Designed miniproteins, single chains, continued (2). Designs and how they scored, part 58

Each design is a single chain, and the fold is of that chain. pLDDT is the mean over its residues in the fold that is shown.

## One batch from the design tools (miniprotein)

Design m6122
Fold by ESMFold2-Fast:
Parts: C-alpha cells; sequence; structure tokens
Structure m6122 (fold): chain A 75 residues (1-75)
C-alpha cells in the first residue's frame, strides 16, 4: 500500500465515522462522494451525493457533481 493510499483510507474512515456519529453532516457526505468520484467509483459517488443533497438541497456544487457522476454511469 502506498502512503497516498493509506492516507486516503484514513480520510475515508474519518468521514465514515463523522456520518455515523452525525448523519446530518452534509460536508462529510459530500466529501465521501467527491473521493469516490475521483477514484472512478461513480455508483458510490452518486449514493453519497444524493444523501448530501437531501441534507442541503440548494448546494449547486453537489448538484453538478451528482449530474456528472450519473452521466459517467450512462457511458
Amino acid sequence: MTEAEKLLEEIIEELEKRIKENPEDFEAWRELGLLYYSQGEYEKAVEYFEKALKLNPEDEATKKLLEQAKKELEK
């Protein structure tokens, strides 16, 4: 495992812990979605972005990221 991969796993675990302790932590859901999107895990990215938007429906940045992730799944 590379140092970058190890750091990524630690960030994911911390974000997962945040949403477990506070399921309304909009930022944690959005950041998890973005991390999975950057790794090409588009189905997971969609899931996390949809949860983030349920918590903050007016977040235009997350709306655009969700649309992009869905388009990647249509390819």
Scores: mean pLDDT 81

Design m6123
Fold by ESMFold2-Fast:
Structure m6123 (fold): chain A 65 residues (1-65)
Amino acid sequence: GPERSTARLTFDEEKKSFTVEIYDADDRLVRRATIYLSDEELEAYNNSLEAQTELAQRLAEQLAA
């Protein structure tokens, strides 16, 4: 399992994207997922814990695919 893995989250404001990268215990990239947001989705994210939770779920689904 990924019990000793490191997750890194990067936000690119110009591209309006969140990227999550999962590294294994040897610091090797094993999974990457990127989600692109509209201006409306970014505004919701900045003002709502619910929107932040929904984004986290979307990233998890992209990693599982």
Scores: mean pLDDT 74

Design m6124
Fold by ESMFold2-Fast:
Structure m6124 (fold): chain A 56 residues (1-56)
Amino acid sequence: MLVASDEQLERLAEALRERAERLGMEQYPREHYLRGARTVAASGVDLETTVENLLS
């Protein structure tokens, strides 16, 4: 995927937040996870695979 859609960034941010919650990590505002999602997207990784890895 060459360009991340708003839907994919939101989905990735949600996956990051859910994983942090499952691991008992500190909760941050949604903006923190959106920043993380944008950084992951900028690295050129497969966003769908990354979401799956975070959720399952």
Scores: mean pLDDT 74

Design m6125
Fold by ESMFold2-Fast:
Structure m6125 (fold): chain A 103 residues (1-103)
Amino acid sequence: VPSSILNRIREIRGQLTYLREKLKDHPEIVALLEEAIKKVDKALEYAEKGDLESAAKSLREASKLLRKAAELAEKEGHLIHAKQLRDLSRVLDEISKELEKLA
């Protein structure tokens, strides 16, 4: 896997950790973000081993969790963080498609 793709996934993991801390007063959102981080970690492990199909699947699962987290953040009035979560969800879908093309 190109180091640029792995670095993009690691950057997203860092952004999710930041958002988890910012939204820590919302246990439902924290739970979704922790599950998404675990899926991103699995995607990194699969990608490093050359299992690009499993990596892509894990990123798509993380993307779905981020969309749910964004909806909850929006309902709680965290509009900026909801937008950030939607943007990250889109980037994870894009990386997933890039990995599928490399597989």
Scores: mean pLDDT 90

Design m6126
Fold by ESMFold2-Fast:
Structure m6126 (fold): chain A 90 residues (1-90)
Amino acid sequence: NAEQVQKDVENALKAKPASLKEADEIIERARAMGNEDLLAQAQEVKKRIEELAKSMEENKDDPEKAFEATVGYALAEMELAILKRILDEE
C-alpha cells in the first residue's frame, strides 16, 4: 500500500535527527571505551541511516524504492538499539 509507505517515510524522516543523535552518542561512548569494533559498527550504522534517509527523500514518489529504503531504515534503527544494549550491558 503506497499510502502506508509514504506515512512510514514521513515518520522515518521526522525521526532522523533523534536517530543520528543516538548514533553520535553511541559513537562517543564506544570511542571513550576504546572499543574499536563497536565504534566501527556505530559509524557504519550512522552512515546507512544518512544514506537511507537521503534515498527516501529522493525516491518519495517511487513506492518500491521508498519501501526498500524504509525497510533498511527500520533495520538500521534496530541495529542502533542492539549497539546501545551492548553498551548498557557493560
Scores: mean pLDDT 84

Design m6127
Fold by ESMFold2-Fast:
Structure m6127 (fold): chain A 74 residues (1-74)
Amino acid sequence: SEALLEALRRAAEAIEKSGNEEAIYYLQKAVAALHQGDLEAALEYAEKAREAAKDNPEAVEALERLIEALRAAK
């Protein structure tokens, strides 16, 4: 959906700006899971990215919006 793609784009921008390599890694895993149609794995990796980025409020907010969009897509 357009909403999911926009949330993913915003999460990617916020995470790249944060420079948090662990969060970038988990977001890449979430994207790979989405390409495979695995929404459950994508959600798990997005939650791990959020935990890795927890000290960056902007990244956390963007990831929470992505997690919400992923839950709505189930």
Scores: mean pLDDT 86

Design m6128
Fold by ESMFold2-Fast:
Formats: structure tokens, C-alpha cells, sequence
Structure m6128 (fold): chain A 65 residues (1-65)
């Protein structure tokens, strides 16, 4: 149970880091994203992580019960 939560935390963190790294790489190349474009990237990242976050929440409820 705890190991499964830890794995989900790592997968969510990896998704967030990949999104942040992509934005930073674009900035390093002189490409500046508009606020709208940056928001879209982060929204897509949240949507990708949502199933993992939901599963983690269920496991945390089981751990605390």
C-alpha cells in the first residue's frame, strides 16, 4: 500500500518535471510561451496526472481508515 503510494508520487512528480523541463528548454532556445500557451501545457499536465492523483487519494483513504 505505502509502496504503491510512493510509486504514484514518483510518477506524478516525473510528469510535472517533464512539463517544467519542456517549458525551460523552450525558454533556453529563446522561445517565450505566452501565458495562455503556458497555461495550456500545465492544464494538459494536470489532466495526465489526474488519474494517478485520484488513485493515490483512494490508497491514502485506505491507509488512514
Amino acid sequence: LKEEIEKLDEEIEKINQEAAKKVEELRAKGIVLSPEEADKVFLETIEKAKPLADKRAELRKELLA
Scores: mean pLDDT 77

Design m6129
Fold by ESMFold2-Fast:
Structure m6129 (fold): chain A 58 residues (1-58)
Amino acid sequence: MELKGKVVEAEIDGEKYEIDLEITIDLSKYKVEKVGDKYVVTNEELNIKIVLEDVEIK
């Protein structure tokens, strides 16, 4: 199962990046949480956090 969305914020190793890019994420590797109209996708082992808008679940 995959989650496709537009990246509005990314954080890697504590650094924040604002990017405007569509990505597809494999949900088996990430924790997914819906916050309002956005999805927050985290991988604690890799210290990655991504905020997605306009999300489609495949």
Scores: mean pLDDT 75

Design m6130
Fold by ESMFold2-Fast:
Structure m6130 (fold): chain A 86 residues (1-86)
Amino acid sequence: ELEELRKELEELAAKAEEAKKAGDLEKAVEYLEKAIEVLERLLELTPDPEEQERLRLGIRSLELERLRVEGRLEEARALAARAAAE
């Protein structure tokens, strides 16, 4: 289970980065949200305090990245709406 969750996390992180590079910000948010869920599950299953702290830092890092991508998406939507009105 732990190894499967780590593989899923790696795949989701790679997909999020690929989506960001492609400009698919909505898909990037989806993958980041799923990656956070996997990290939260890993944290629940991890008894080692040092590893728990690493996982908590990972969750915070991905939450900040999700907020940044969401901000970019909102700005892009606002710009598209203004362009459509012209």
Scores: mean pLDDT 81

Design m6131
Fold by ESMFold2-Fast:
Structure m6131 (fold): chain A 68 residues (1-68)
Amino acid sequence: MEEAERKKKAYEEGLKIDPDNAEVYLNLGRAYLELGDYEKAIEYFQKALELDPSNEEARKLLEEAKSR
């Protein structure tokens, strides 16, 4: 739990530097998924896909979060 929260904070700080970084959004979605915040995970996975539509991993994680 504490590790996922720390990762979330680090990725959020990364967005302040590189707001168009699809990888940071993907990692934020994963962190929220680990925390059980499926609504936020879905938002961040969708944002990652907007920036990189070919990212199959983001697509699969989005479907997983939606099925929860």
Scores: mean pLDDT 75

Design m6132
Fold by ESMFold2-Fast:
Structure m6132 (fold): chain A 62 residues (1-62)
Amino acid sequence: SLIEEAEKLIDEANELEKQKNYELAADRYYQAAQLFLKGKAPKEKVTELIKKAEEALRKAAE
């Protein structure tokens, strides 16, 4: 399902953040947000993933 695909991308993003690969982590969070949106997940979950992507991009810029 789209939701399960998104959850796998979130797991990948979490691992990338542990590796301090923030740009790829942000990309995976954005992809997960898109899949949640297509899967009609709650708006709050989509917003949370976008915020995680923005946070990761902020760290990448440091």
Scores: mean pLDDT 86

Design m6133
Fold by ESMFold2-Fast:
Structure m6133 (fold): chain A 92 residues (1-92)
Amino acid sequence: SMELEEAAERLRETLEKQGFEVKVRVEGTTLFLEIKAPNVTSLIGLALKLIGYGFDGWEVKLSIEGLTLRAEITAESEEELLRAIQRLIDDF
């Protein structure tokens, strides 16, 4: 949806302001993130936040290679995915 694409772009802008390099896309009710962290501390902090969202009812899949984190966040609906994206923005 256009609203999800706009929210994903706001998330990209928010993370880029924090020093991350971000690629984002939305497919259905899944958010795909490829994030390059500026350092290990930032990488760990981001990974822990994303892992935490898995306990809040969203499915989170993470893979890490060097300073690059790839994440898939799947929600039950587009409305729930929008809430997940808004929470991610608020955490930064």
Scores: mean pLDDT 85

Design m6134
Fold by ESMFold2-Fast:
Structure m6134 (fold): chain A 81 residues (1-81)
Amino acid sequence: DIKEALIEQAKLAEENAEKALKEGNYKEAGDYYEAAGKHYALAGDKEEAVKMYEKAAEAYKKAGDKENAEKALEEAKKVAE
């Protein structure tokens, strides 16, 4: 089941993001949350996808990566439509 595989990949990316956040690796955390958001969006889970993109934006801001933070927020808006 492709939807189940996408959700499993999203959860793994989310777990990796949380670990990276705890270690202060904010850029990596943003990248992992963005990956989780993409997988949840492809699986049709808009609510979780929006949450992941918002968390990616926060992580990117902590990393000083304003460009990727803004892109993550735009992805959250697109998915929420």
Scores: mean pLDDT 88

Design m6135
Fold by ESMFold2-Fast:
Structure m6135 (fold): chain A 64 residues (1-64)
Amino acid sequence: MRKEVLEEAKRAVRTVEQGYRLRAELGLAPPAPEDEVVEAIARSVADTLGVPLEEARKAVEEVL
């Protein structure tokens, strides 16, 4: 796996985690199921870097 893909996955996961903490603190609705969240992050990483979705998904799963 490319280091660039792994670094982007780390950034995306941290951003989502921060967002969930803020939502919980404000009493907002719960996030989507975990598997849907992973797929959404993977698609975002793949689109941002122009890499295959499978590579992006593996990077997100490795970071989690």
Scores: mean pLDDT 74

Design m6136
Fold by ESMFold2-Fast:
Structure m6136 (fold): chain A 64 residues (1-64)
Amino acid sequence: SLEEELKKLREEIEKLKELEKQGDKNAPKRIAELEKKRAEVGLQLASKINELTERVGRHDLSKL
């Protein structure tokens, strides 16, 4: 799921931040790439939640 993907991205970012603290020169670039991916997945999740909420709202207004 998108939530599981976000959790995995967060865990990878945290691991890379520890490597960055240790002086890993490649860590900042990888952190930036994963942060961008996390933002994209977050937007997808928000979009699906909004779509579901609108569908439920319309159904309630027509039935309740």
Scores: mean pLDDT 74

Design m6137
Fold by ESMFold2-Fast:
Structure m6137 (fold): chain A 77 residues (1-77)
Amino acid sequence: MIDMEKLEEVTKRLQALGLSERNARALAAALLSEIPDPTDDEVEFAGKEFKRALEQGRSTVEAIVIALQKLRARRAA
């Protein structure tokens, strides 16, 4: 179960990085499904990797997958 208050918090943080509300909310929901309490640094990292993937011509869904894969790799290092 995703905490709606936490979802809104993460969504606003991602919007501050330049993501649209729709993209920020989609990435926030995906992130919170795997990490219930992400750090500010983890949210910022995921947002930056998502933007990078979009700039490289990836779809929104592919950009979410790439951002989460890179965050998992960072957590494992």
Scores: mean pLDDT 82

Design m6138
Fold by ESMFold2-Fast:
Structure m6138 (fold): chain A 61 residues (1-61)
Amino acid sequence: SLLSELEKLGIPKEMAEELVDAAEAKDFQRLNEILKKLRAEGIPLGVVSQAAYLVLKKMKE
């Protein structure tokens, strides 16, 4: 599941759940807000980029 993949990347569960909700809603504005918050919380750019890829892939399904 997308949630499990995001958690395995090291995304905190609470923020991973918000990313799943954004993916299901196809809410690109909300996605961008969460990605900015992840970077502000010190999550590495590589992890944030992988999370963004997974969410965008889910949005296209």
Scores: mean pLDDT 87

Design m6139
Fold by ESMFold2-Fast:
Structure m6139 (fold): chain A 70 residues (1-70)
Amino acid sequence: SAEELARKLVAYYDKDGDGTLSRQQVIDILTNLGLSEEEAQELVDSVSTADRLSREQAIEILTRAIEKLA
């Protein structure tokens, strides 16, 4: 499912092992999945304006992106 893929991507890219990702890391993942930089930025901003995102926020963003691309 989209949620399972999102969880695996977040776990793989959790750079610090602390359950957070930087905003830029999430944008980079989204563009690698096929979103434009503008689409990626807008999607991230719709969930959080912070420089770091929680595991839950990153999973939500990636799930939405994967569903949009399907």
Scores: mean pLDDT 79

Design m6140
Fold by ESMFold2-Fast:
Structure m6140 (fold): chain A 89 residues (1-89)
Amino acid sequence: MEKQKLYDEALKYLNELQELASRVVKEGTPEEGKAARDVANAAARIYTGLNFDEAYERAKQAASRLKEYGDEFLELIDKIYELVKKIKE
């Protein structure tokens, strides 16, 4: 019961992150678009819980390549990671 609510909340943040990534891909440079795609792919892997600690590090590294939006991506990445970590406890 409680775990389902955590998954629903994590999915909400994942959807927000994917929406932000889509915007950066459309409006940013090719390099920013590549970084945004890398963040979105890593965040989706965090959500699945498959090697989610490694996925979290990859997501943060990809977000560090973004000059703008980097802080917004990091906030969403951290929220997804903390929720998944709590689910896996």
Scores: mean pLDDT 85

Design m6141
Fold by ESMFold2-Fast:
Structure m6141 (fold): chain A 77 residues (1-77)
Amino acid sequence: MSPVEQAEREGEENLKKAKELVESGKKELMPEAIQLAESAMAAYEAAARLSDPERAKRFEEKKEEAEKVKKEAEELL
């Protein structure tokens, strides 16, 4: 697995799990959702840095999606 493919996969897995925790609405799970969203943001940022400009834009959009999930989790705290 290339570094970019690993970062993309890590971002996708963490973002998916963060979304599932936020959708649960359980306040006790929001700290975990925030950490997973932050991990997804870091992974997509790494993927963007390793990618061509066109693909990097897609990863930046995914990072913004993860940031939105983090904000939703923070609001549920």
Scores: mean pLDDT 86

Design m6142
Fold by ESMFold2-Fast:
Structure m6142 (fold): chain A 100 residues (1-100)
Amino acid sequence: SAAFDRIAALLDELGAAIAQLPADLARRVTEAIAPHLVAAATALLAGDGEAAAAHLERAAEAVRAIRDEAAAEGADEETLALLERVIELLEEMARLAREA
């Protein structure tokens, strides 16, 4: 499906953005979002786009918490921009999941 193919492309972009983070933040982001991505994939395979979107939105919220903590700890603008990019990709995936 076109929606599934677009979500898969965004997942590749998500992995690329996370790989550019400092190693400690990359690990923390990956650990925080992995259970939500698994739940979203399970919901998509079951044909439940609304449930998939909700899980992706929870993943985005987890990354916002990490971004806010990183900002409070004085992370540089490049690191904060990468975290914001991760949030935007998860939100776009959630939007597409609702359309699937």
Scores: mean pLDDT 90

Design m6143
Fold by ESMFold2-Fast:
Structure m6143 (fold): chain A 61 residues (1-61)
Amino acid sequence: MVDVEAIIEWMETIAKHTGDPKVKELTKRLKEAKEAGASTEEIIEIVEEFFKEHYPEFYEK
């Protein structure tokens, strides 16, 4: 799924399962960006930057 609603819902699910405060902050930031009129591309960029910063093992070989 590539829509903003689905991305935010997915992040909320991850936050609930992990209890990770960083994922909670990411979810909050995504909701704020959506309310400010951010595009789907901007939302995806925020998510990608977060995962590269905090979960680099998913991007490095």
Scores: mean pLDDT 74

Design m6144
Fold by ESMFold2-Fast:
Structure m6144 (fold): chain A 60 residues (1-60)
Amino acid sequence: SDEELLEKQRQLRREIDELEEQIEENKDDPEKVAELMKKRLEKMSQLYYLSTGKELQIEE
């Protein structure tokens, strides 16, 4: 299952990279940037959990 875990991590990294590109492409649209940043954060949280077994803590 280590191979499956690594593949899922690779997929999440690709999705994060794609979202970062979309953020740059849509930089003049603040509403779109906000949506993309939220999606990126969700993917980063999933990657962090798979890597550490802990939730990414975000305090506002």
Scores: mean pLDDT 79

Design m6145
Fold by ESMFold2-Fast:
Order: C-alpha cells, then structure tokens, then sequence
Structure m6145 (fold): chain A 119 residues (1-119)
C-alpha cells in the first residue's frame, strides 16, 4: 500500500514563505505525479499546482508565488510558497499518483492536509 505523509504547515507573517513536503512511502514502485489543493474556510477546494516528471503547472492566481516540484528518486513532492498573503490561509492537501509495486497497479494516495495561517 502506498502512503503519503505531509509536513511543513504553520503560521507565517504576510510576505513570508513556507515549504510543504509530501513524502511517499510503502510499496512505491514509482512516483508519477503530485497535485496540491487548498481549501480556505467556507470555500470549496481548488487546485494550486500539479507536478509530473520534471515539470509543474501552477494555477494562474498563485503563479509566480507558488512552485510545485517533485523528486522522483526521493519519492517526495514539494510546494514552495513565497510572498504569502492573508488570502492564502487554508488547509493544503497533497494527492499523488504512484505505481504500487505489491499490486502492479497505479494507485492514488492523499495526504492528511497541512494548515497554513498567514497573519
């Protein structure tokens, strides 16, 4: 079974930076893609970045401030957040697509979510 452990949330001053990390573990034959979404209080979840292979695509509203990345060899994905605004206060969740070496299948796994609070 493939698992993802999310870390790096916290409270940060406006204009500050944070890195969120998703580490993929278990029966991981390969990490293929990672996506990040955020859910602000009282709002639906929205995608902010998707990383696959050697590239990423960030949502237009966060482009230039947020950068998604993925290290396939380390089986780890990152969301680097810069120039944080109060509107970025949300729970951030990672979803990954990986090859499960125990079953021979592509599987999805979700992180537990990381709270980011901008003050």
Amino acid sequence: MVRVTESGGGTVAEGGSLRLTGRVSGDVGGLLAAGWERQAPGQPPVGVAISGGKGSIEAPRVAGRFTGSMDQAAKTAYLDMRNLQREDTAVYRIGVVAYDSATGRLVGALGEGAQVTVV
Scores: mean pLDDT 84

Design m6146
Fold by ESMFold2-Fast:
Structure m6146 (fold): chain A 66 residues (1-66)
Amino acid sequence: STAERYLELGKKAMEEGNYEDAVEAFERAVKLDPNNKEAWRGLAEAYRKLGDQEKADEYERKAESV
């Protein structure tokens, strides 16, 4: 699926240390599949790596709600 493709792109970006690209990919994944817990967690982790703890905490709460 398109959502799964963006999830994989986000994971690859995280592995490469491209955290801003990971945010974009994970945002696309959650927009296409809002129930994808893994994508919400990916988004939280990417923001954590970028030093945005507020957004990291918000998206971790989203992950726990799905």
Scores: mean pLDDT 88

Design m6147
Fold by ESMFold2-Fast:
Structure m6147 (fold): chain A 82 residues (1-82)
Amino acid sequence: SVVDKLKDMAKAIVDGDDKKMDDYQKDLQDTLQKSGFSKKDSKNIANNARFNIKEAVKKGIKDPDEIVKKIPDIAKENAKKL
């Protein structure tokens, strides 16, 4: 579910579809809230995902599956710094 929403958002970012990207970001935020995250944490996680996906696309990664595969590892590295 969360992985599927991340793939949808990654595809929208690769395609340059800002409207679909905003819709999928909201869907991801709602999915995270249903999974037990607070509204604030869900918003922060969704915003961080959008930022990381945009950075991956900027660096030339355009496969949504490859982008999403790397996000959990980046999130784990960021968690280790806290």
Scores: mean pLDDT 75

Design m6148
Fold by ESMFold2-Fast:
Structure m6148 (fold): chain A 61 residues (1-61)
Amino acid sequence: LTPLQLKVLLYIAKKGSATEREIAEALGVSRPTVKRALDELEAQGLVRRDADGRYSLALPP
C-alpha cells in the first residue's frame, strides 16, 4: 500500500464509512487524488462503494 492508501484506509476504519469529499477534506488532498487511491483500494478488495457513494472497509470472510 502507498502512504496515501494507508491514510485513506485508516480514516475509513475510524469513521466506518466516508465519501470522496469527506476523505479529501480530512486528508487535505484533492478529490481526484482520493478517487485514484479509492479505485486502487477497491481493485485490491480492501474497500467497497455503496449505492450512496460511501466507501467502507471490505473485510474478507
Scores: mean pLDDT 81

Design m6149
Fold by ESMFold2-Fast:
Structure m6149 (fold): chain A 55 residues (1-55)
Amino acid sequence: MTVEEFARRLAGLTPEQAEQVLRAWYDRIAPNLTDEERALTEEGVRLLVEHLRAQ
């Protein structure tokens, strides 16, 4: 699932629920990512979490 697709699914959740789902998803996929993919995904997750907290 792409970051954009994931963000669309999270639009129906509260910011707290969305952050929890994002963290759980990242923890699940992180071991399967390359170092480069992990860095890019971490940046995407960080930006989404900050955006959700700001809303």
Scores: mean pLDDT 71

Design m6150
Fold by ESMFold2-Fast:
Structure m6150 (fold): chain A 86 residues (1-86)
Amino acid sequence: MEKVEEAKRLLDELANAQTQEEVDRLTSKILELIGELETPEEYEEVADHAQKAADRALERGNELAAISATLITGIAGFEKFRLEKK
C-alpha cells in the first residue's frame, strides 16, 4: 500500500504542475510506480484518484496535467482489468 499512497501524492502534485517539464517528470514517476502494483484493488485506487486529479486539473484550466492524469487513469484501469482476467 505504500506505493499506492505515493502514487496518490504524485497525482496530487501532477494536478498542480504548471510546466510541461514537471508534468512529464511526474507522469514518468507515476507510471513506474503503477508498473510495480500487484493487485486489482491497488490499480482501482490509483485509477479513481487519477480521475479525480484529472477533473481537478480541468476545473483549474490545467489541460497538460488533465491529459496526463486521464492517460494514467486509463492505464491503471486497464491493468486492473488485466489482473481480473478469468
Scores: mean pLDDT 83

Design m6151
Fold by ESMFold2-Fast:
Structure m6151 (fold): chain A 77 residues (1-77)
Amino acid sequence: MNILVITRDAAKGARYAIEKGVSPAVVPADLEAMVDALRKSKAEGLVLVDEDVERGKELGLKAFKEVGKKIDEIVEL
């Protein structure tokens, strides 16, 4: 299951992913870092730390699209 978690608190976002049974990849609000994490990790979840939730959502959607993965859930924390 591919989850995009958008949060200002990396620990909170990572905890959410773990509670869902998904391995988190905690990344800054940077498209290149997100794409790299999604390609290198077999993690089914991405935890994005962003002060701007809408920007974080947009960047996360672009990253998943670039790696050819479907997002099953989007969560704002």
Scores: mean pLDDT 78

Design m6152
Fold by ESMFold2-Fast:
Structure m6152 (fold): chain A 55 residues (1-55)
Amino acid sequence: MSREEALAAARGGVELGRMLGSERAREAGQKALDLVEAGGDPDEAVAILREAGVG
C-alpha cells in the first residue's frame, strides 16, 4: 500500500471512530496516522487498522 493510501485509511479510521463513538477505532486510526506521518511503514499502519477492525 502507498503512503497516501495508508494516510487516507488512517484518517478515515479516526473520523469513523469519532462518529461511531468507538475509542478502539479512533485510537487505532490515530496510531496509524502518527506512524505514517513519522515516515513509518504504510503496511504496518494498515495492519494496525485491520487488527482494530477498521480496515
Scores: mean pLDDT 78

Design m6153
Fold by ESMFold2-Fast:
Structure m6153 (fold): chain A 67 residues (1-67)
Amino acid sequence: MLSKEEATERVVKFAIQLAKNGLSGAAVVKGARSVARHLGLDEEGVEEAVRKAVEALNKEGYKVEYP
């Protein structure tokens, strides 16, 4: 089983890849949440991973909002 830290890092990298592929912020958030669940994170861990992905995307210049 992936650690929480390992799963979170993979979610962030996946979200950045989706944004680089031109997906909307809403689609990126939906994809990140789906991957976080598939990696075995609980609901709190899913939302934390999505929040960190949104933060990383904004630091790279993508305008994505956490819903």
Scores: mean pLDDT 81

Design m6154
Fold by ESMFold2-Fast:
Structure m6154 (fold): chain A 56 residues (1-56)
Amino acid sequence: SELEKKINEFKESLKGAYELFKKLGVPDEDIEAFMKERIESIKKVFGVDIDLEKLK
């Protein structure tokens, strides 16, 4: 579905952001806080649960 495609694109964007932040030396705790905030926003808007561990 269109929604599933957009959610998958969002997950890939988060994975890319995680890898980029790691390469730039951003602390894991700050990266995780960023990721959790984005995931919670998607959860509230779309009712979709995203597994944070699969994005690390």
Scores: mean pLDDT 78

Design m6155
Fold by ESMFold2-Fast:
Structure m6155 (fold): chain A 74 residues (1-74)
Amino acid sequence: SKAQQLLQLLQEEVGRYRRGEITPEEAFERLRAQNDLTPEQEQLVRQLLQALEAGDIPTAQQHLQQFKQLAQQQ
């Protein structure tokens, strides 16, 4: 589904950020430019990337799980 494709793209951009290839802001803009994100999806992506930037892995994992749940409901 489109939601599952978006989740895969999100995981790819998060991976690029974790490898130091892009900034969190660049990761977010790439996802936004290539995908029609809902406002709720945009908020979750921003919160996920912000948590990763802060090194808060448990919070980042929680936001990723919420994104997966949202994708399942669509």
Scores: mean pLDDT 73

Design m6156
Fold by ESMFold2-Fast:
Structure m6156 (fold): chain A 80 residues (1-80)
Amino acid sequence: SLIEQLEQEAREYSDRATEVTEKATAEVSALRQKAKADPSKRAEYEAQAREVLAQAKKEVDELNQKMADAYKRREEAEAA
């Protein structure tokens, strides 16, 4: 029960990390398209894209840490 719950929590963190990455990729793609449509704002859109990527990296790193913590707790639970 506890082991299964921790495995599910780890999978949920992994899935959320994937969603964060996919959302950030879509947002960056949209910003790049806007930069092409309005070159006068290129620097602004590139700055926004960097912020999106930086925020996504931070969230993914936090989720990966939570996933690692869940796996560690799972290992401890298996050791009794």
Scores: mean pLDDT 87

Design m6157
Fold by ESMFold2-Fast:
Structure m6157 (fold): chain A 60 residues (1-60)
Amino acid sequence: SLAEEALKEGLYKTAVAAAQAEIERDPDNAEAWRLLAEAYEKLGEFEKAEEARKKAEEAE
């Protein structure tokens, strides 16, 4: 996915935007929520990362 590729390239803000777009298309996409959590964690936004991780668990 675009979010996964952006994370691998270190484009963390781009990864957030891409993961959010994937979630808008499919809110049950647990992978997109995990990618969002990872991107937020890399940006130091730990509370947002925890929220996204909980959403990933709910989407499974």
Scores: mean pLDDT 84

Design m6158
Fold by ESMFold2-Fast:
Structure m6158 (fold): chain A 58 residues (1-58)
Amino acid sequence: MSLEEQVEELERKAVLAYIQGDYETAAEYLRKTAELLEKLGKKEVAERARQSADRILA
């Protein structure tokens, strides 16, 4: 699986966890998504993913 495909899969898993009320798991997937986005050079999108994770846990 490419890094891009891994990002898409993690984003889907984060959304599903969030819909189910599993905010801790959703935040975990968003943080992993941010790490992969940074490796892809998408720092701005990665920062937004981190902010979303923080917001879910607030």
Scores: mean pLDDT 83

Design m6159
Fold by ESMFold2-Fast:
Structure m6159 (fold): chain A 63 residues (1-63)
Amino acid sequence: LVEEANRLLTLAVILAAEGRHEEAVELAKKGIELLRQAGDEESAERARESVNAYLLSHGGPEV
């Protein structure tokens, strides 16, 4: 779960940097949810903040 979540979150950041905000948001939500399912709420919240920083910097929506 955590490894899969990290893979999705990494891809979400890459997509956000490329301006593919809809796909980035979808993958970010999936990755954050997997971290929560793994019981790692702290990592999930930290990931959400990091992704939101990238999305807002590139003109995208918040997750």
Scores: mean pLDDT 75

